# Designed miniproteins, single chains, continued (2), part 19

Each design is a single chain, and the fold is of that chain. pLDDT is the mean over its residues in the fold that is shown.

## One batch from the design tools (miniprotein)

Design m4632
Fold by ESMFold2-Fast:
Structure m4632 (fold): chain A 80 residues (1-80)
Amino acid sequence: IKVLSASFEVTSEDEVVFTVEAEIDGKVKTYRITGTPTGFTAVDEETGEEVSPELAQALRDAIPEEVAKEALRALLALQR
């Protein structure tokens, strides 16, 4: 998976949504990855369909470390 861009927004004190543009098999798609304290899911933004847990994990792991750290800090700041 080749990540072209990644951003995040904190939607509540227990939820962060990452927007990831990724090239998979020569196709560029935008995915929304929703992270909560109990886990995460990913959705293809164009179709609204939930992707496989394996693809969701791969997309989450492909998010740049700095973006992931910033999102975690923002989430923790809202919790306390």
Scores: mean pLDDT 76

Design m4633
Fold by ESMFold2-Fast:
Structure m4633 (fold): chain A 93 residues (1-93)
Amino acid sequence: LSEEEKKKLLEEAEEAIRKAEEALRRGDYASAAEHLREAFEALSKLYPEMGGKESVLASFDYLQVEKDEELAREALERAIGSLRKLLEYLKSK
């Protein structure tokens, strides 16, 4: 990937994570999961050797329909934290 493509993917991931955080604050877990899926897709293009991509995407798809709000909230909070840490690491590198 070119440096310009990397910058664009990082910006896309950052915006998607921000939208997921906003959706989670509003209790919109389905939208939060959708935005996290978008963020992960952008970040996965920066790591094409990343295994398990399909399984991770399926997990986000499942979270969009999860009816247990407490489990969905906890899973989404953990996912947001992990993706944000990865994003900041990539931006600092």
Scores: mean pLDDT 75

Design m4634
Fold by ESMFold2-Fast:
Structure m4634 (fold): chain A 70 residues (1-70)
Amino acid sequence: MSKEEELRKLLETTIESLRKGEVAAALSGLDELIKHFPEYKEELEEARRLLEQGKVEEAIEILEKIISKL
């Protein structure tokens, strides 16, 4: 699996968790994404901050924007 395919799969899984209301699972997924994909660190950390503020839809928009660049 390419690194871009791995990133896309993890982002899609994180978005699915958020849409199901599984915020704790999504936060764990974001922590792994930040660790392994430092090129997207700023966008991923912003999504994490939005989740901590309860802004789930805005966090999803950031993650979908990353997928659109892949």
Scores: mean pLDDT 83

Design m4635
Fold by ESMFold2-Fast:
Structure m4635 (fold): chain A 76 residues (1-76)
Amino acid sequence: MEAEEAALVREVLARTAELLTGEDQQFAKDLAVEAGKSYEGAVAAGTQAQQKGLTNPEFRNALLQAQAEVQKRLGL
């Protein structure tokens, strides 16, 4: 279960990176890598992505779109 949750967070962050450019894309890519290392890394990466979204509307919109797309693909 924890490995599946970590994989979900990583997929969302990887898709978020694809929807962004420049420094925001690199930030999302770095978080996706961290989410892939451990469950604790996935929790930390998810938290950092949410915090970034609070101050960056473009990042927030990309994150929300990525979440919706990944959830739809997985039937959630």
Scores: mean pLDDT 82

Design m4636
Fold by ESMFold2-Fast:
Structure m4636 (fold): chain A 109 residues (1-109)
Amino acid sequence: AAIRNGVLLELPIGASDEEVKRVAQELRALAARQDVRIGLFYSDSPELKKAAEELRANAAPDPQTELYVVALTSDSPEDVEKYRKAVEEARKRFAELQQEADAHIDALR
């Protein structure tokens, strides 16, 4: 089946532990649906990396939702540069997927 939905989870630079825990909870909730795959993941958080690994291990054989996760707890210049590039790529892929989903819905009309 074609991917129909995108989910973008974007946290600002210097994300708090509470924001990280919230995103990790959202990742685990999405993993439980068994219809999700990760299209892009960038984070320095061990908790988010673990949640993403758990989602990938339980990857749906026929995913309908593609997930983009960008979250940075560091403020180092090197990490900020990587984060900025990851945000640009995630937003681009998310926008492209939404356009494809809209075209698919229109084709079913």
Scores: mean pLDDT 77

Design m4637
Fold by ESMFold2-Fast:
Structure m4637 (fold): chain A 65 residues (1-65)
Amino acid sequence: MMEKLRKEIAAGMLMMMLRNVVSVREENGEIVVETGSTDPKQIAEDKEKAEKVSKESGVKIRLKL
């Protein structure tokens, strides 16, 4: 299904764009990305990138710290 492909593409983009990715999971139709050690600047950048991927892919993405 196209929805599954969009989620896979979004997950791949997140893995490429975000640093210190611990896990990427699908949960309740959303992609949940967990990142490791947190720096406020890095968190802000990751949040921005995740929002960009969400907008481009049409998939809901949640950043978990």
Scores: mean pLDDT 74

Design m4638
Fold by ESMFold2-Fast:
Structure m4638 (fold): chain A 68 residues (1-68)
Amino acid sequence: MSKEELKEKIREFGEKNGISEKVINGAIEAVDNNDEVAVLSGLHDWAKYTGDYETAKELMEEVRKYFA
């Protein structure tokens, strides 16, 4: 997966679940900064907030694979 594909998936997940643009942009910036922990923590928090654990789990696996 490319950086741009990962950023787009994060944006789509956030937008679908009503996460604010400011918070989504923070997660995307964490990808640009190679901050895996910040990206994973953000997605985990969004999953807890929205209840969309299945999509979050899949996206977190993609994040781990990207930073591996």
Scores: mean pLDDT 84

Design m4639
Fold by ESMFold2-Fast:
Structure m4639 (fold): chain A 86 residues (1-86)
Amino acid sequence: MSANDQRLQEILDTFERDLDALEEEVKKITDPELLRGILAQLRATLGLLDQLYQQAESDDVKARIDQLKARVEALIAEIEKKLAEL
């Protein structure tokens, strides 16, 4: 693995841990303003993951980014649904 892809894996490890924690936290949140704040952060995270994808050299790192993007998009959809029901 290149030094670039090793760096990306470390960044992705951090994102995965943060996302795991956020997925659990969102289940407990009922404050619409807090949900909107999280939604804005998740949308920013998608943009950052797109930038990391362009920097990725290996298919394994690209696949991991795609998996994280799918999880972020699913969480965005969950939050949007919660906000629509409020």
Scores: mean pLDDT 85

Design m4640
Fold by ESMFold2-Fast:
Structure m4640 (fold): chain A 76 residues (1-76)
Amino acid sequence: ASMEELAARAREALARLPADLAAALAELPAELQPELREMMELVAEAYRALAAGDLERARELFAKAKELGDRLSDRL
């Protein structure tokens, strides 16, 4: 039930990530773009882990993405 729903949502999010990343990069200063790309790669890996049912890895990767996102937010 919930795990299958999470996996389905993760696959949907993965399909949208390239377009979401492109839109976000267009709005950011060039100096911040590498950090956004790194954060989005962590998010993509987290969604892949979630789709595979690896909740522990997904949580770890989302935590790393949040830490990088917080640092990015502080520089905006």
Scores: mean pLDDT 76

Design m4641
Fold by ESMFold2-Fast:
Structure m4641 (fold): chain A 93 residues (1-93)
Amino acid sequence: MEAKEKAEKEFEEIVEEGAKKLQELAKEKNPDSTVVTEEELKLLREYARDVAEGKESGKIEPVTEEGKEIAEEIKKKGEEVKKEGKEKLEKAE
């Protein structure tokens, strides 16, 4: 079975879902803001990827309490996917 391919797909889905959740939250809190521009969306994707990888990202300003919860969920899901992928690779001989 293609454990690496599955883990990469799940990881990318976590990053994309997280970025979209952060974008929706930002638009909800500041509907007239430029947070939903292409540049801000790129920063949100980079932030979501860094958080999912367990890295601290200083590229985006601190988010609201709801945004922190989303970031925490992204980090947890990313760590779970990485751990599962590593365990399957170790057992694949």
Scores: mean pLDDT 65

Design m4642
Fold by ESMFold2-Fast:
Structure m4642 (fold): chain A 65 residues (1-65)
Amino acid sequence: MEISDTPTQREVKKLLEKAGIKEDLHNVDVRELLRWLVEQGVITEEEARRILSLGPLGTIDFKVE
């Protein structure tokens, strides 16, 4: 029921758009996705830590439509 409702999920979706992700993501763990974004240099570890502190993580769906 809280899929896509958390502030953390909203911030992550904005980062995916900023990174120019062209692949559909389904049921991706937000923590794992943030780690990947740090590895790609899209965000810093400090920014990822801040996003993780916003609330429940859950999973997200992201589609290039």
Scores: mean pLDDT 68

Design m4643
Fold by ESMFold2-Fast:
Structure m4643 (fold): chain A 92 residues (1-92)
Amino acid sequence: SLEEVRKIIEEVNEIIEKIRAGEATPEDEKRAIELLKKLLEIQRKAFEEHRHLLSEEEAKELEKQLEEAEELLDKLESGEISVKEFVDKVEA
């Protein structure tokens, strides 16, 4: 639901503010990763459910963005990038 997505974004933003202030705990960072993973799963499911409503070009562009975000999530989970780096790259 849109409300569930909003709550996830609000909680992620709160954690990102703590990270930028140098106040984040390891538990805050772990929570952010769990929330970002859930958000991406919701976005992927919504894309697959509504793909038929998109033009071929729109579908290709959105799928590429999702694939790039999924690759970044894999790097985040492996510790290759930080939560801040992940957010900065997906918001670019």
Scores: mean pLDDT 82

Design m4644
Fold by ESMFold2-Fast:
Structure m4644 (fold): chain A 64 residues (1-64)
Amino acid sequence: SLEKAIEEAYELGYKAGVESGGNLSEIQKVLDELEKEMRDKFGELAAEQIRLAATFGAGKGILS
């Protein structure tokens, strides 16, 4: 479901933020790949929402 994809995207972003050590380029690559995959599965608007969730997760991960 889209809701589950959004939740999983936040967690994926969080993990990327923690593991990147603050490397924004590495985080950006994870987000770009996720958005591309989700665009194919759910369409453009849903992919943007999923990317936004992952972005919030990544920000939280960096701060942790």
Scores: mean pLDDT 84

Design m4645
Fold by ESMFold2-Fast:
Structure m4645 (fold): chain A 71 residues (1-71)
Amino acid sequence: SPLQAAMAAVAPLLSDEQKREIERVMKEGLEEGRPEEAAERVREILLAAGVPEDQARAFAAALREAATRLV
């Protein structure tokens, strides 16, 4: 899965607390039908954690694509 690959790429740069927060934001955004809001929030968390901008954008894009498959 592109989303799983994106998570694996950023995971070494994240604390366990940051990983839990990202998982929570993704779950809530997908369950509430707000994947665009969730993708933007995850991008902000990744950037604040020091993840490179290109990797943060790739993660957000993968989350948006995953949401499309849940329709």
Scores: mean pLDDT 79

Design m4646
Fold by ESMFold2-Fast:
Structure m4646 (fold): chain A 65 residues (1-65)
Amino acid sequence: MSMEKELQEKLQKARQLAISEMEISLEDGELVARARGVSPEMAELQIAVLKTLAKKEGLVPVRGV
């Protein structure tokens, strides 16, 4: 309920931190980030950066896939 709105705000903020080629979704109250059209090494780097930024911003845990 209120938590759902909170998660939507965090999702929007996470999308602002991610590059436009990353897909961000909500799964079981967790932000899931997936990089598309990049090398596996680049995807891991981008996801690691997003996790660091999300942690500093107080967002819910971010998981890369």
Scores: mean pLDDT 68

Design m4647
Fold by ESMFold2-Fast:
Structure m4647 (fold): chain A 84 residues (1-84)
Amino acid sequence: SARERFEAAVAQLEAEVPAAAAVLEAEKDPALRAAMGEGMADQLLALVRLGESLGLREEGLAAARRLAGLLPPEVRALVLERLA
Protein backbone atom coordinates (compact mmCIF):
# COMPACT_ATOMS: atom_id res chain seq x y z
CA SER A 1 0.00 0.00 0.00
CA ALA A 2 0.95 3.68 -0.25
CA ARG A 3 1.26 3.88 3.55
CA GLU A 4 3.49 0.79 3.69
CA ARG A 5 5.75 2.28 0.98
CA PHE A 6 5.94 5.57 2.90
CA GLU A 7 6.59 3.81 6.25
CA ALA A 8 9.41 1.76 4.66
CA ALA A 9 11.05 5.00 3.40
CA VAL A 10 10.73 6.60 6.87
CA ALA A 11 12.23 3.48 8.54
CA GLN A 12 15.21 3.56 6.14
CA LEU A 13 15.87 7.25 6.91
CA GLU A 14 15.44 6.64 10.68
CA ALA A 15 18.36 4.19 10.37
CA GLU A 16 20.46 6.40 8.02
CA VAL A 17 20.01 9.88 9.56
CA PRO A 18 21.66 9.19 12.98
CA ALA A 19 24.68 7.62 11.23
CA ALA A 20 24.92 10.58 8.82
CA ALA A 21 24.59 13.04 11.74
CA ALA A 22 27.58 11.40 13.50
CA VAL A 23 29.70 11.59 10.31
CA LEU A 24 28.70 15.26 9.75
CA GLU A 25 29.53 16.17 13.37
CA ALA A 26 33.01 14.56 13.01
CA GLU A 27 33.77 16.13 9.57
CA LYS A 28 36.52 18.78 9.75
CA ASP A 29 36.54 19.80 6.05
CA PRO A 30 33.93 22.60 5.63
CA ALA A 31 33.40 21.85 1.91
CA LEU A 32 32.82 18.12 2.52
CA ARG A 33 30.56 18.90 5.52
CA ALA A 34 28.50 21.30 3.36
CA ALA A 35 28.20 18.77 0.49
CA MET A 36 27.16 15.96 2.88
CA GLY A 37 24.68 18.26 4.63
CA GLU A 38 23.13 19.23 1.27
CA GLY A 39 22.83 15.51 0.43
CA MET A 40 20.98 14.82 3.69
CA ALA A 41 18.68 17.84 3.15
CA ASP A 42 17.89 16.53 -0.37
CA GLN A 43 17.00 13.08 1.03
CA LEU A 44 14.59 14.59 3.59
CA LEU A 45 12.99 16.79 0.90
CA ALA A 46 12.61 13.67 -1.28
CA LEU A 47 10.72 12.04 1.65
CA VAL A 48 8.32 15.05 1.72
CA ARG A 49 7.81 14.76 -2.07
CA LEU A 50 7.17 10.99 -1.73
CA GLY A 51 4.61 11.66 1.01
CA GLU A 52 2.89 14.29 -1.17
CA SER A 53 2.76 11.89 -4.16
CA LEU A 54 1.15 9.21 -1.93
CA GLY A 55 -1.46 11.55 -0.36
CA LEU A 56 0.53 11.59 2.92
CA ARG A 57 1.84 15.18 2.73
CA GLU A 58 1.38 16.04 6.44
CA GLU A 59 2.97 12.74 7.55
CA GLY A 60 5.91 13.40 5.20
CA LEU A 61 6.40 16.94 6.57
CA ALA A 62 6.20 15.69 10.18
CA ALA A 63 8.73 12.89 9.54
CA ALA A 64 11.15 15.22 7.70
CA ARG A 65 10.98 17.84 10.50
CA ARG A 66 11.55 15.16 13.17
CA LEU A 67 14.52 13.63 11.30
CA ALA A 68 15.98 17.11 10.59
CA GLY A 69 16.03 17.62 14.38
CA LEU A 70 18.69 14.87 14.59
CA LEU A 71 21.03 16.72 12.16
CA PRO A 72 23.51 19.56 12.85
CA PRO A 73 21.89 23.04 13.13
CA GLU A 74 23.06 24.24 9.67
CA VAL A 75 21.55 21.16 7.93
CA ARG A 76 18.36 21.39 10.03
CA ALA A 77 18.04 25.06 8.97
CA LEU A 78 18.39 24.12 5.26
CA VAL A 79 15.59 21.54 5.56
CA LEU A 80 13.25 23.78 7.59
CA GLU A 81 13.79 26.75 5.23
CA ARG A 82 12.82 24.61 2.20
CA LEU A 83 9.74 23.23 4.03
CA ALA A 84 8.47 26.76 4.80
Scores: mean pLDDT 87

Design m4648
Fold by ESMFold2-Fast:
Structure m4648 (fold): chain A 81 residues (1-81)
Amino acid sequence: SSDLFEDLLDETLKKHQKEGDKKIQQALKQGDQKKAQQLQQLKEQIEQSVKRLKEAYRKRDGKEIAQSIKELNKSLDEFEK
């Protein structure tokens, strides 16, 4: 159902926010300001992509859904490097 889909997106976002915060803190503790900034940007991109996907899904906009999924997948792949 749509509710289940939104719940799964919320859980995925919360997990990545927690992991992102830990990675950012670790980079900062190591003095790697560039890595911390890159991780912060990726975290923000993931958050925006999830919001965009939810809005597109509620509007039943197939083109925006497809684009949001592609952007989310790219950001998640970069984040897991």
Scores: mean pLDDT 79

Design m4649
Fold by ESMFold2-Fast:
Structure m4649 (fold): chain A 62 residues (1-62)
Amino acid sequence: MDALFKALDVNNDGVITNQEIIDWFLSLGYSEEQAERLAKALDVNGDGVVTEEEFREFLNKS
């Protein structure tokens, strides 16, 4: 069930950038501003990257 994170983590290093998350949300039909806000919500540490653990925790919160 890790297919989504693996699709975003092309390098398979366990980290995805905010830009990759933004691009993914844009592909789903979100606006650029919405995609940026969602990427920032996933980037809990504000370091410009999202780990697999942070991504999973965000998804499990709903």
Scores: mean pLDDT 70

Design m4650
Fold by ESMFold2-Fast:
Structure m4650 (fold): chain A 69 residues (1-69)
Amino acid sequence: MTIEIDLTLTEPMSVEEARTLAEGVAEAVRAAAGDEVRVTFRVENPEQSEETKEALREGAERARELAEE
């Protein structure tokens, strides 16, 4: 069974806030579903820094890997 979770970021965030969010999502996905959960982060605010976008992308990838276990 596959569960897909999409997170949309509409406001600009700091890199620290983005990393905290990404890590929290990864942990929640592992705790709640464990198996075959896919998480994607979408950035709707075009003014988001590249650093923030990268942190969110890394978090989403990590959440997906954790869910596959």
Scores: mean pLDDT 65

Design m4651
Fold by ESMFold2-Fast:
Structure m4651 (fold): chain A 76 residues (1-76)
Amino acid sequence: SKEEKFEEILKKVLEIAKKVGLEEEAEKRIKEMRKKSPEEQLVLFAKLVLEIMKKATVEERQELTKLFLEANKIYE
């Protein structure tokens, strides 16, 4: 389902957040996303990805960009 695909993307984003010391912030934001409409989830997801990118390496930013594009395709 779309929900299962999005949850897998959220798990991958959370793993990158853990590596850059943003695990608690990412967990709080993901919990808030689950309460929102699909459109609002995508907006909040973009904001979380941008926040993680501020502390991420070049390689991690490339992976986050790919995950963001995958999330957009789910709601296409």
Scores: mean pLDDT 85

Design m4652
Fold by ESMFold2-Fast:
Structure m4652 (fold): chain A 65 residues (1-65)
Amino acid sequence: SEAEVLARLARHEIRTLDVPEELAERVEALMRDLLAGRISLDEFQARMRELGREFRALREAEAAA
């Protein structure tokens, strides 16, 4: 299913980008909600984009330190 594909891609991204544990845990929660049908595909994608922006901001802050 599309939900299963998106969940697998999200898990791969967490691992590949070495995402901080707090953000990784939030992504895992979103994946569980998506796979359980508690959130829509659109909501999952919107939340993932927001987390991506937070991750980028974190990386910029680390580079500036």
Scores: mean pLDDT 80

Design m4653
Fold by ESMFold2-Fast:
Structure m4653 (fold): chain A 68 residues (1-68)
Amino acid sequence: SIEERLKEFIEEAREKAKTLPPESAELVLLLVDIAEHDLKSGLITTEEQVEKLKEGFERTLEKLEAEA
């Protein structure tokens, strides 16, 4: 389901945050909290929205890793 796919990605992002510098980890966790809130609030209703959100997270993680 949409919810399961997004929650799976959120958990992956939380695990990835453990390997980042503290400031970068805090940013990732903030983005995760926002995404989880949007999911629970019913703002994420399509698979396309989930894929775009996942892509955005992956790009953010790539940038943070490149700066580390």
Scores: mean pLDDT 77

Design m4654
Fold by ESMFold2-Fast:
Structure m4654 (fold): chain A 88 residues (1-88)
Amino acid sequence: ALSPREALAAGIAGALLGIGAIAIANFVPPSPEARAEAIREALTGIALALAALLAGPEEAKPTALEGLRTALEGLEAALNPEVPKPKA
């Protein structure tokens, strides 16, 4: 099982990777390599958040669940070529 610190760190890392995937999907021009990078970041974030949910203590689960949701949003953004890019 993950320690409470490891589970919290994994959940936070999952959220950050999800945000990174969303940022690539929204701010980088669509290309096969940018899409592959966004998908890779989102999938890594999902894996880390799932590890925190399955192996972490109860108190880390809310952070892990939020990380998972953000990583899934990142994957959705990476897979959707029509995602609008926000203005800076």
Scores: mean pLDDT 76

Design m4655
Fold by ESMFold2-Fast:
Structure m4655 (fold): chain A 74 residues (1-74)
Amino acid sequence: SAFDEELRALAERIRAATTPEEMIAAYVEMARLIKRTVSDPEALASYLGLLAHEASELLDPASAARLREQLEAI
């Protein structure tokens, strides 16, 4: 599906990211895509929680905080 293809492309962008800014941008775009597609509040919260957790393992604390702030604004 188009959704699965867009998620794969964003996952590849995260893997290819060489700066925190590139990684944050890809995660924010992925979160926006998920929010547009997932209508169930519990499933949406679960997906966004998984993105925030994954990013916290890959980013420094300051960059992870910037991503969390941007995810909360979506």
Scores: mean pLDDT 83

Design m4656
Fold by ESMFold2-Fast:
Structure m4656 (fold): chain A 55 residues (1-55)
Amino acid sequence: GLAKLLEQQRIAREVAEKLREIGDGTHRGIEKAKELRAKGDEEGAREAFREGAGA
């Protein structure tokens, strides 16, 4: 019914907001890791990737 649809929309919005916050942190970590890897810093790249995933 309508009540269930409204509840699903609210949950979807809350999930989207949380994923956006997590995605921003992860995206920055991935970008930094790619830059370090391009410079040949494989260990630094792995560390940056872990930091992004943990944010």
Scores: mean pLDDT 72

Design m4657
Fold by ESMFold2-Fast:
Structure m4657 (fold): chain A 101 residues (1-101)
Amino acid sequence: MSKEEKEEIQRLIDLLKSHPDADVVDFPFLESEFPGWYDRVSNPVDLFIIETRVENDLIKSVQEFLDLLNQMYANIKATFPADSPVYQAVEALMAIVRKNA
């Protein structure tokens, strides 16, 4: 991807991480903290994995980055109740992405 695309991806990541609710999704989902996460999700994607892929130049476009964020969002929606703090945090973060992408 272009330098401008990589800078836009980094800007979106920084914006997401600056949100008060970022901490509830900016981590690997560990079995000790979220029992049964890996049993319920075939492709566990979180913001940490997305950041790591960006850092290693494995993301080839802004669209690929957005697709990974949407996968993370879908995984959390499938796993957590709509009234949970994690689900609500993801809804808020995805609203920021939609407004700024």
Scores: mean pLDDT 68

Design m4658
Fold by ESMFold2-Fast:
Structure m4658 (fold): chain A 72 residues (1-72)
Amino acid sequence: SMSKEEKEELKKKLFELIKKNEEAIIKDPSAVPEAVAAIEGFLQKYPEFEEELEKEFPEVMKKIKELRESEA
């Protein structure tokens, strides 16, 4: 299992990525597929952070959930 320090470092990197791409993810997530994939990949490995992400970036998480519903 990944250490608490490694998880915290990855979370900080993800939050920085989201902050840089927040408007684009909300407006047109298809324009920033790497950012969307990074969020989904992180939550697949560390689902415990989903509530924190929804609190910090509610509009981003709304778009991510909409994309989940459109996947086959």
Scores: mean pLDDT 80

Design m4659
Fold by ESMFold2-Fast:
Structure m4659 (fold): chain A 66 residues (1-66)
Amino acid sequence: MSAATRELVERLLSSDDPAAVAREEAVRRGIEHADSPEIDPATLVRFVMDLFDVPEEEQRRILAKL
């Protein structure tokens, strides 16, 4: 796992609002409509984790917090 991916995983696991962390990262990456309230939080979190190649095991742990 890259240093950037590890840092993202730590942020998502330690945050009380993983969806907010994912939204911030998606906006920073220029993803269209990432700040829209219509986007399902779990979908946004999964999308950001896929962008960073987060391992499946860590993805399951993070999604369980939602």
Scores: mean pLDDT 76

Design m4660
Fold by ESMFold2-Fast:
Structure m4660 (fold): chain A 67 residues (1-67)
Amino acid sequence: SAEDDAIINAIVQYVKDKNPGKLSDEDIEKIKAEVKKWLEEHGDQIPPEERARAAYEKAKEVAEKLL
């Protein structure tokens, strides 16, 4: 959804800013895709107020595998 896309974009930018020069554009797109897929599969099980935090934890997990 547009709301999930906004959350994903903000969180992925934050992860990129915390790892300057370590993530390629391809890595960023992989993180976005994995977080989006995870939110589509589990988003209904997460309270709206926890969605951004859950997306951040997933983005961090995916980024750590790419670093």
Scores: mean pLDDT 79

Design m4661
Fold by ESMFold2-Fast:
Structure m4661 (fold): chain A 90 residues (1-90)
Amino acid sequence: EINKYLFEKIEKMALENGAKVATEEEVRKILGDEAPKVLERSKEIQEKRDKLADEITKQLVEAGVPEEEARRIAQEIADKKIRDEFLKKL
């Protein structure tokens, strides 16, 4: 099972960087046999973040916010919401 410190670090990277979260190769080097579990969790966090960001982006664009700015704002909101959700559960 992933230790709390490593989980928090990976979660932080996922929420801040999305696709820039630790590469599969980096995770495998650090965690060995635990790498598949960590990669799966990181992917779940990214997928939840991206879905929420897409949803918020659509709402902001419909409200008249330019698409590029809407995407940036939506990502910030999604990152915060997903982070708060996971931190409350931990």
Scores: mean pLDDT 66

Design m4662
Fold by ESMFold2-Fast:
Structure m4662 (fold): chain A 91 residues (1-91)
Amino acid sequence: MVPASVILSDLRELKKDAVLLIPTNSPTYTTILQNLDKAETALRQGDKKAAKEFVQEAFQNLKAYLLDNSSVSAETFVAVLLKYIGVIEDL
């Protein structure tokens, strides 16, 4: 079982990745950050199921954005995908 402090650190890294990859004035940026904030809140309350669902929603939004934006390399896409899968599996 992965400690909640480690998962919280990983969620903060996912937020940093979103800031680097998505324009801050984008609706997609707002949606991803809101879901990651909800995941952090749920995890702090001990609700791992809700946290997992919010991370999955953020992941689907990021995946859709990256697939529609040709400037992102396949290597960057795979790296981000693996980070989200890791967090989801730890929840």
Scores: mean pLDDT 80

Design m4663
Fold by ESMFold2-Fast:
Structure m4663 (fold): chain A 107 residues (1-107)
Amino acid sequence: MSLREKILKVAEIEFKEGNIEKAIKLYSYALIKFPEQPEWYDDIADGLRLALKRKRKTLEEVLGDIAMAIGLRNGKLDLGISDEPLKELAKEVSDEEVEELLKKYGL
């Protein structure tokens, strides 16, 4: 499992635990720090950008926006969403915090 995959695993766990803001920041950190990624990862990124633009605060709403972005991408639709909100959220997570979270979850 790559460092990127470990961070995404932690973000998924934080989402499931209801720590929505922390999970969004961790997803943003992973996407910005590790730009080499498969196509389906871009769909998740677009869903997160949409959720941030809509000021989503619940897991259900964020997952709904991600599912919609995946659906729109399969339809070859461009959402026109900016990376700037993701870059700002990525800055709120330190490398030390990521290392601590990986250790906490045994990854």
Scores: mean pLDDT 66

Design m4664
Fold by ESMFold2-Fast:
Structure m4664 (fold): chain A 57 residues (1-57)
Amino acid sequence: GSQPIDQSQAQQIADAAVSLGMPRSQAQQIAQQALDQGWPVQQAGDVATDAALRQRQ
């Protein structure tokens, strides 16, 4: 099954995005969206990684 992302998982994903060069505020925004919308962990991670890679040169 697909469990919705939790607060701690959202923070992990935000930290990963920051590690890829995304500003903290933007990473938190994406994580908060995922948490609010109940995205699965894998979807939230994919969205954050994709956004971070666009930000990263």
Scores: mean pLDDT 79

Design m4665
Fold by ESMFold2-Fast:
Structure m4665 (fold): chain A 78 residues (1-78)
Amino acid sequence: SLAEASQLANSGDLAVLRELLEDEDPRVRLIAVESLGLLSFGQVRPELVALLEEALADEDPRVRERAREVLGQLAKMA
């Protein structure tokens, strides 16, 4: 469920976030992208950037656009 995906994404566990990015439901993948962005706030980590870059190749345009927006914001913070 989307509620379960949100709880899992809020854990900050990178392995869990990677699994959510591979979910069939683009809404679940979007939740993962948003959580990666929040986890990167204040300090940019290469592992988080790598997962966001994977989302740039996503089949759903909303997931790709959100990943691009988050990466753009993180680049300005670095």
Scores: mean pLDDT 79

Design m4666
Fold by ESMFold2-Fast:
Structure m4666 (fold): chain A 71 residues (1-71)
Amino acid sequence: SALEALREAAEKHAYELGYHVGKTASEEEREEMLERLREEVEEFAKTASPEEVAIAERGLEAFEEGMKEGA
């Protein structure tokens, strides 16, 4: 479906962004960025649907994996 294709594209984009951050940012900068993103997802989860939260969490996981590989 179109929605599934968009989710997959968003996850891939999050991973690619994470990879670039992993290549260029210091370890401290990476940790600060991850902490901030986790806080934003937690705030979003207070008002978002379970499906929206799942999408946000998968995006964050993809970003984190990208950062680890880029480091």
Scores: mean pLDDT 82

Design m4667
Fold by ESMFold2-Fast:
Order: structure tokens, then C-alpha cells, then sequence
Structure m4667 (fold): chain A 73 residues (1-73)
């Protein structure tokens, strides 16, 4: 569910060193992008852009994108 995905994304970002307030904002944007996407590939592209714009490290961004793809598949 959306709430569970948001919490998992937030936790992953916090564990990677992103501050909790920023991690919460990014997680909300990621979940919204995933929900509004037509397919998992579009969701992955939007999520990658959000994470890059937020300055999230590539390794962490890849893990978040995989988590979103798995949740939508």
C-alpha cells in the first residue's frame, strides 16, 4: 500500500544519511510519482529524477527505484 511504500522509502533514505524531514518529503514525492505513473518504467524514471534533484547518492537512488519497481510489479 502507499503508506507502507512511503515508510520503506523514508527509512531507506534515513539509513543512507538523509535527514528525517528531507527523507519524509522525498518519500512523499516518490510515492506520488509512482501512483501517478502509467507503468513501472515511467515510475522508475520519475523517481530517479526526483532523487537526483534532491541530491540523493546514485547507489541509494538505485535501491529506492528498485523498491518502487518491485512494489508496482
Amino acid sequence: MEEELKERVRQLLVDAGVPEDKATQIAEEVVKAAKESKNPLEAAHRVAQILADAGVPPETAARVAKLVMDALS
Scores: mean pLDDT 80

Design m4668
Fold by ESMFold2-Fast:
Structure m4668 (fold): chain A 79 residues (1-79)
Amino acid sequence: MLTREQVEEVIARLEKMKAELEKSDDPYDKELAKVLEETVRELRRLLEEDASAEEILAVLREYDARIQAIADERRAKEA
């Protein structure tokens, strides 16, 4: 079960990662930073609206899929 405290921890970690990625000139890091920013924005909106755990999990699953897609693109380009 996802608690509000756990979601707040996730948001804090994503914001820290975004800050580090924004220091990079790598196009992939900039794309990752954008995904992190959008995910944090959605998670905060859901917390403010007292959204269901299912809605929060859906956003996290979409985040995982987007991050995996970026990783797959990088891997394909290097192959």
Scores: mean pLDDT 80

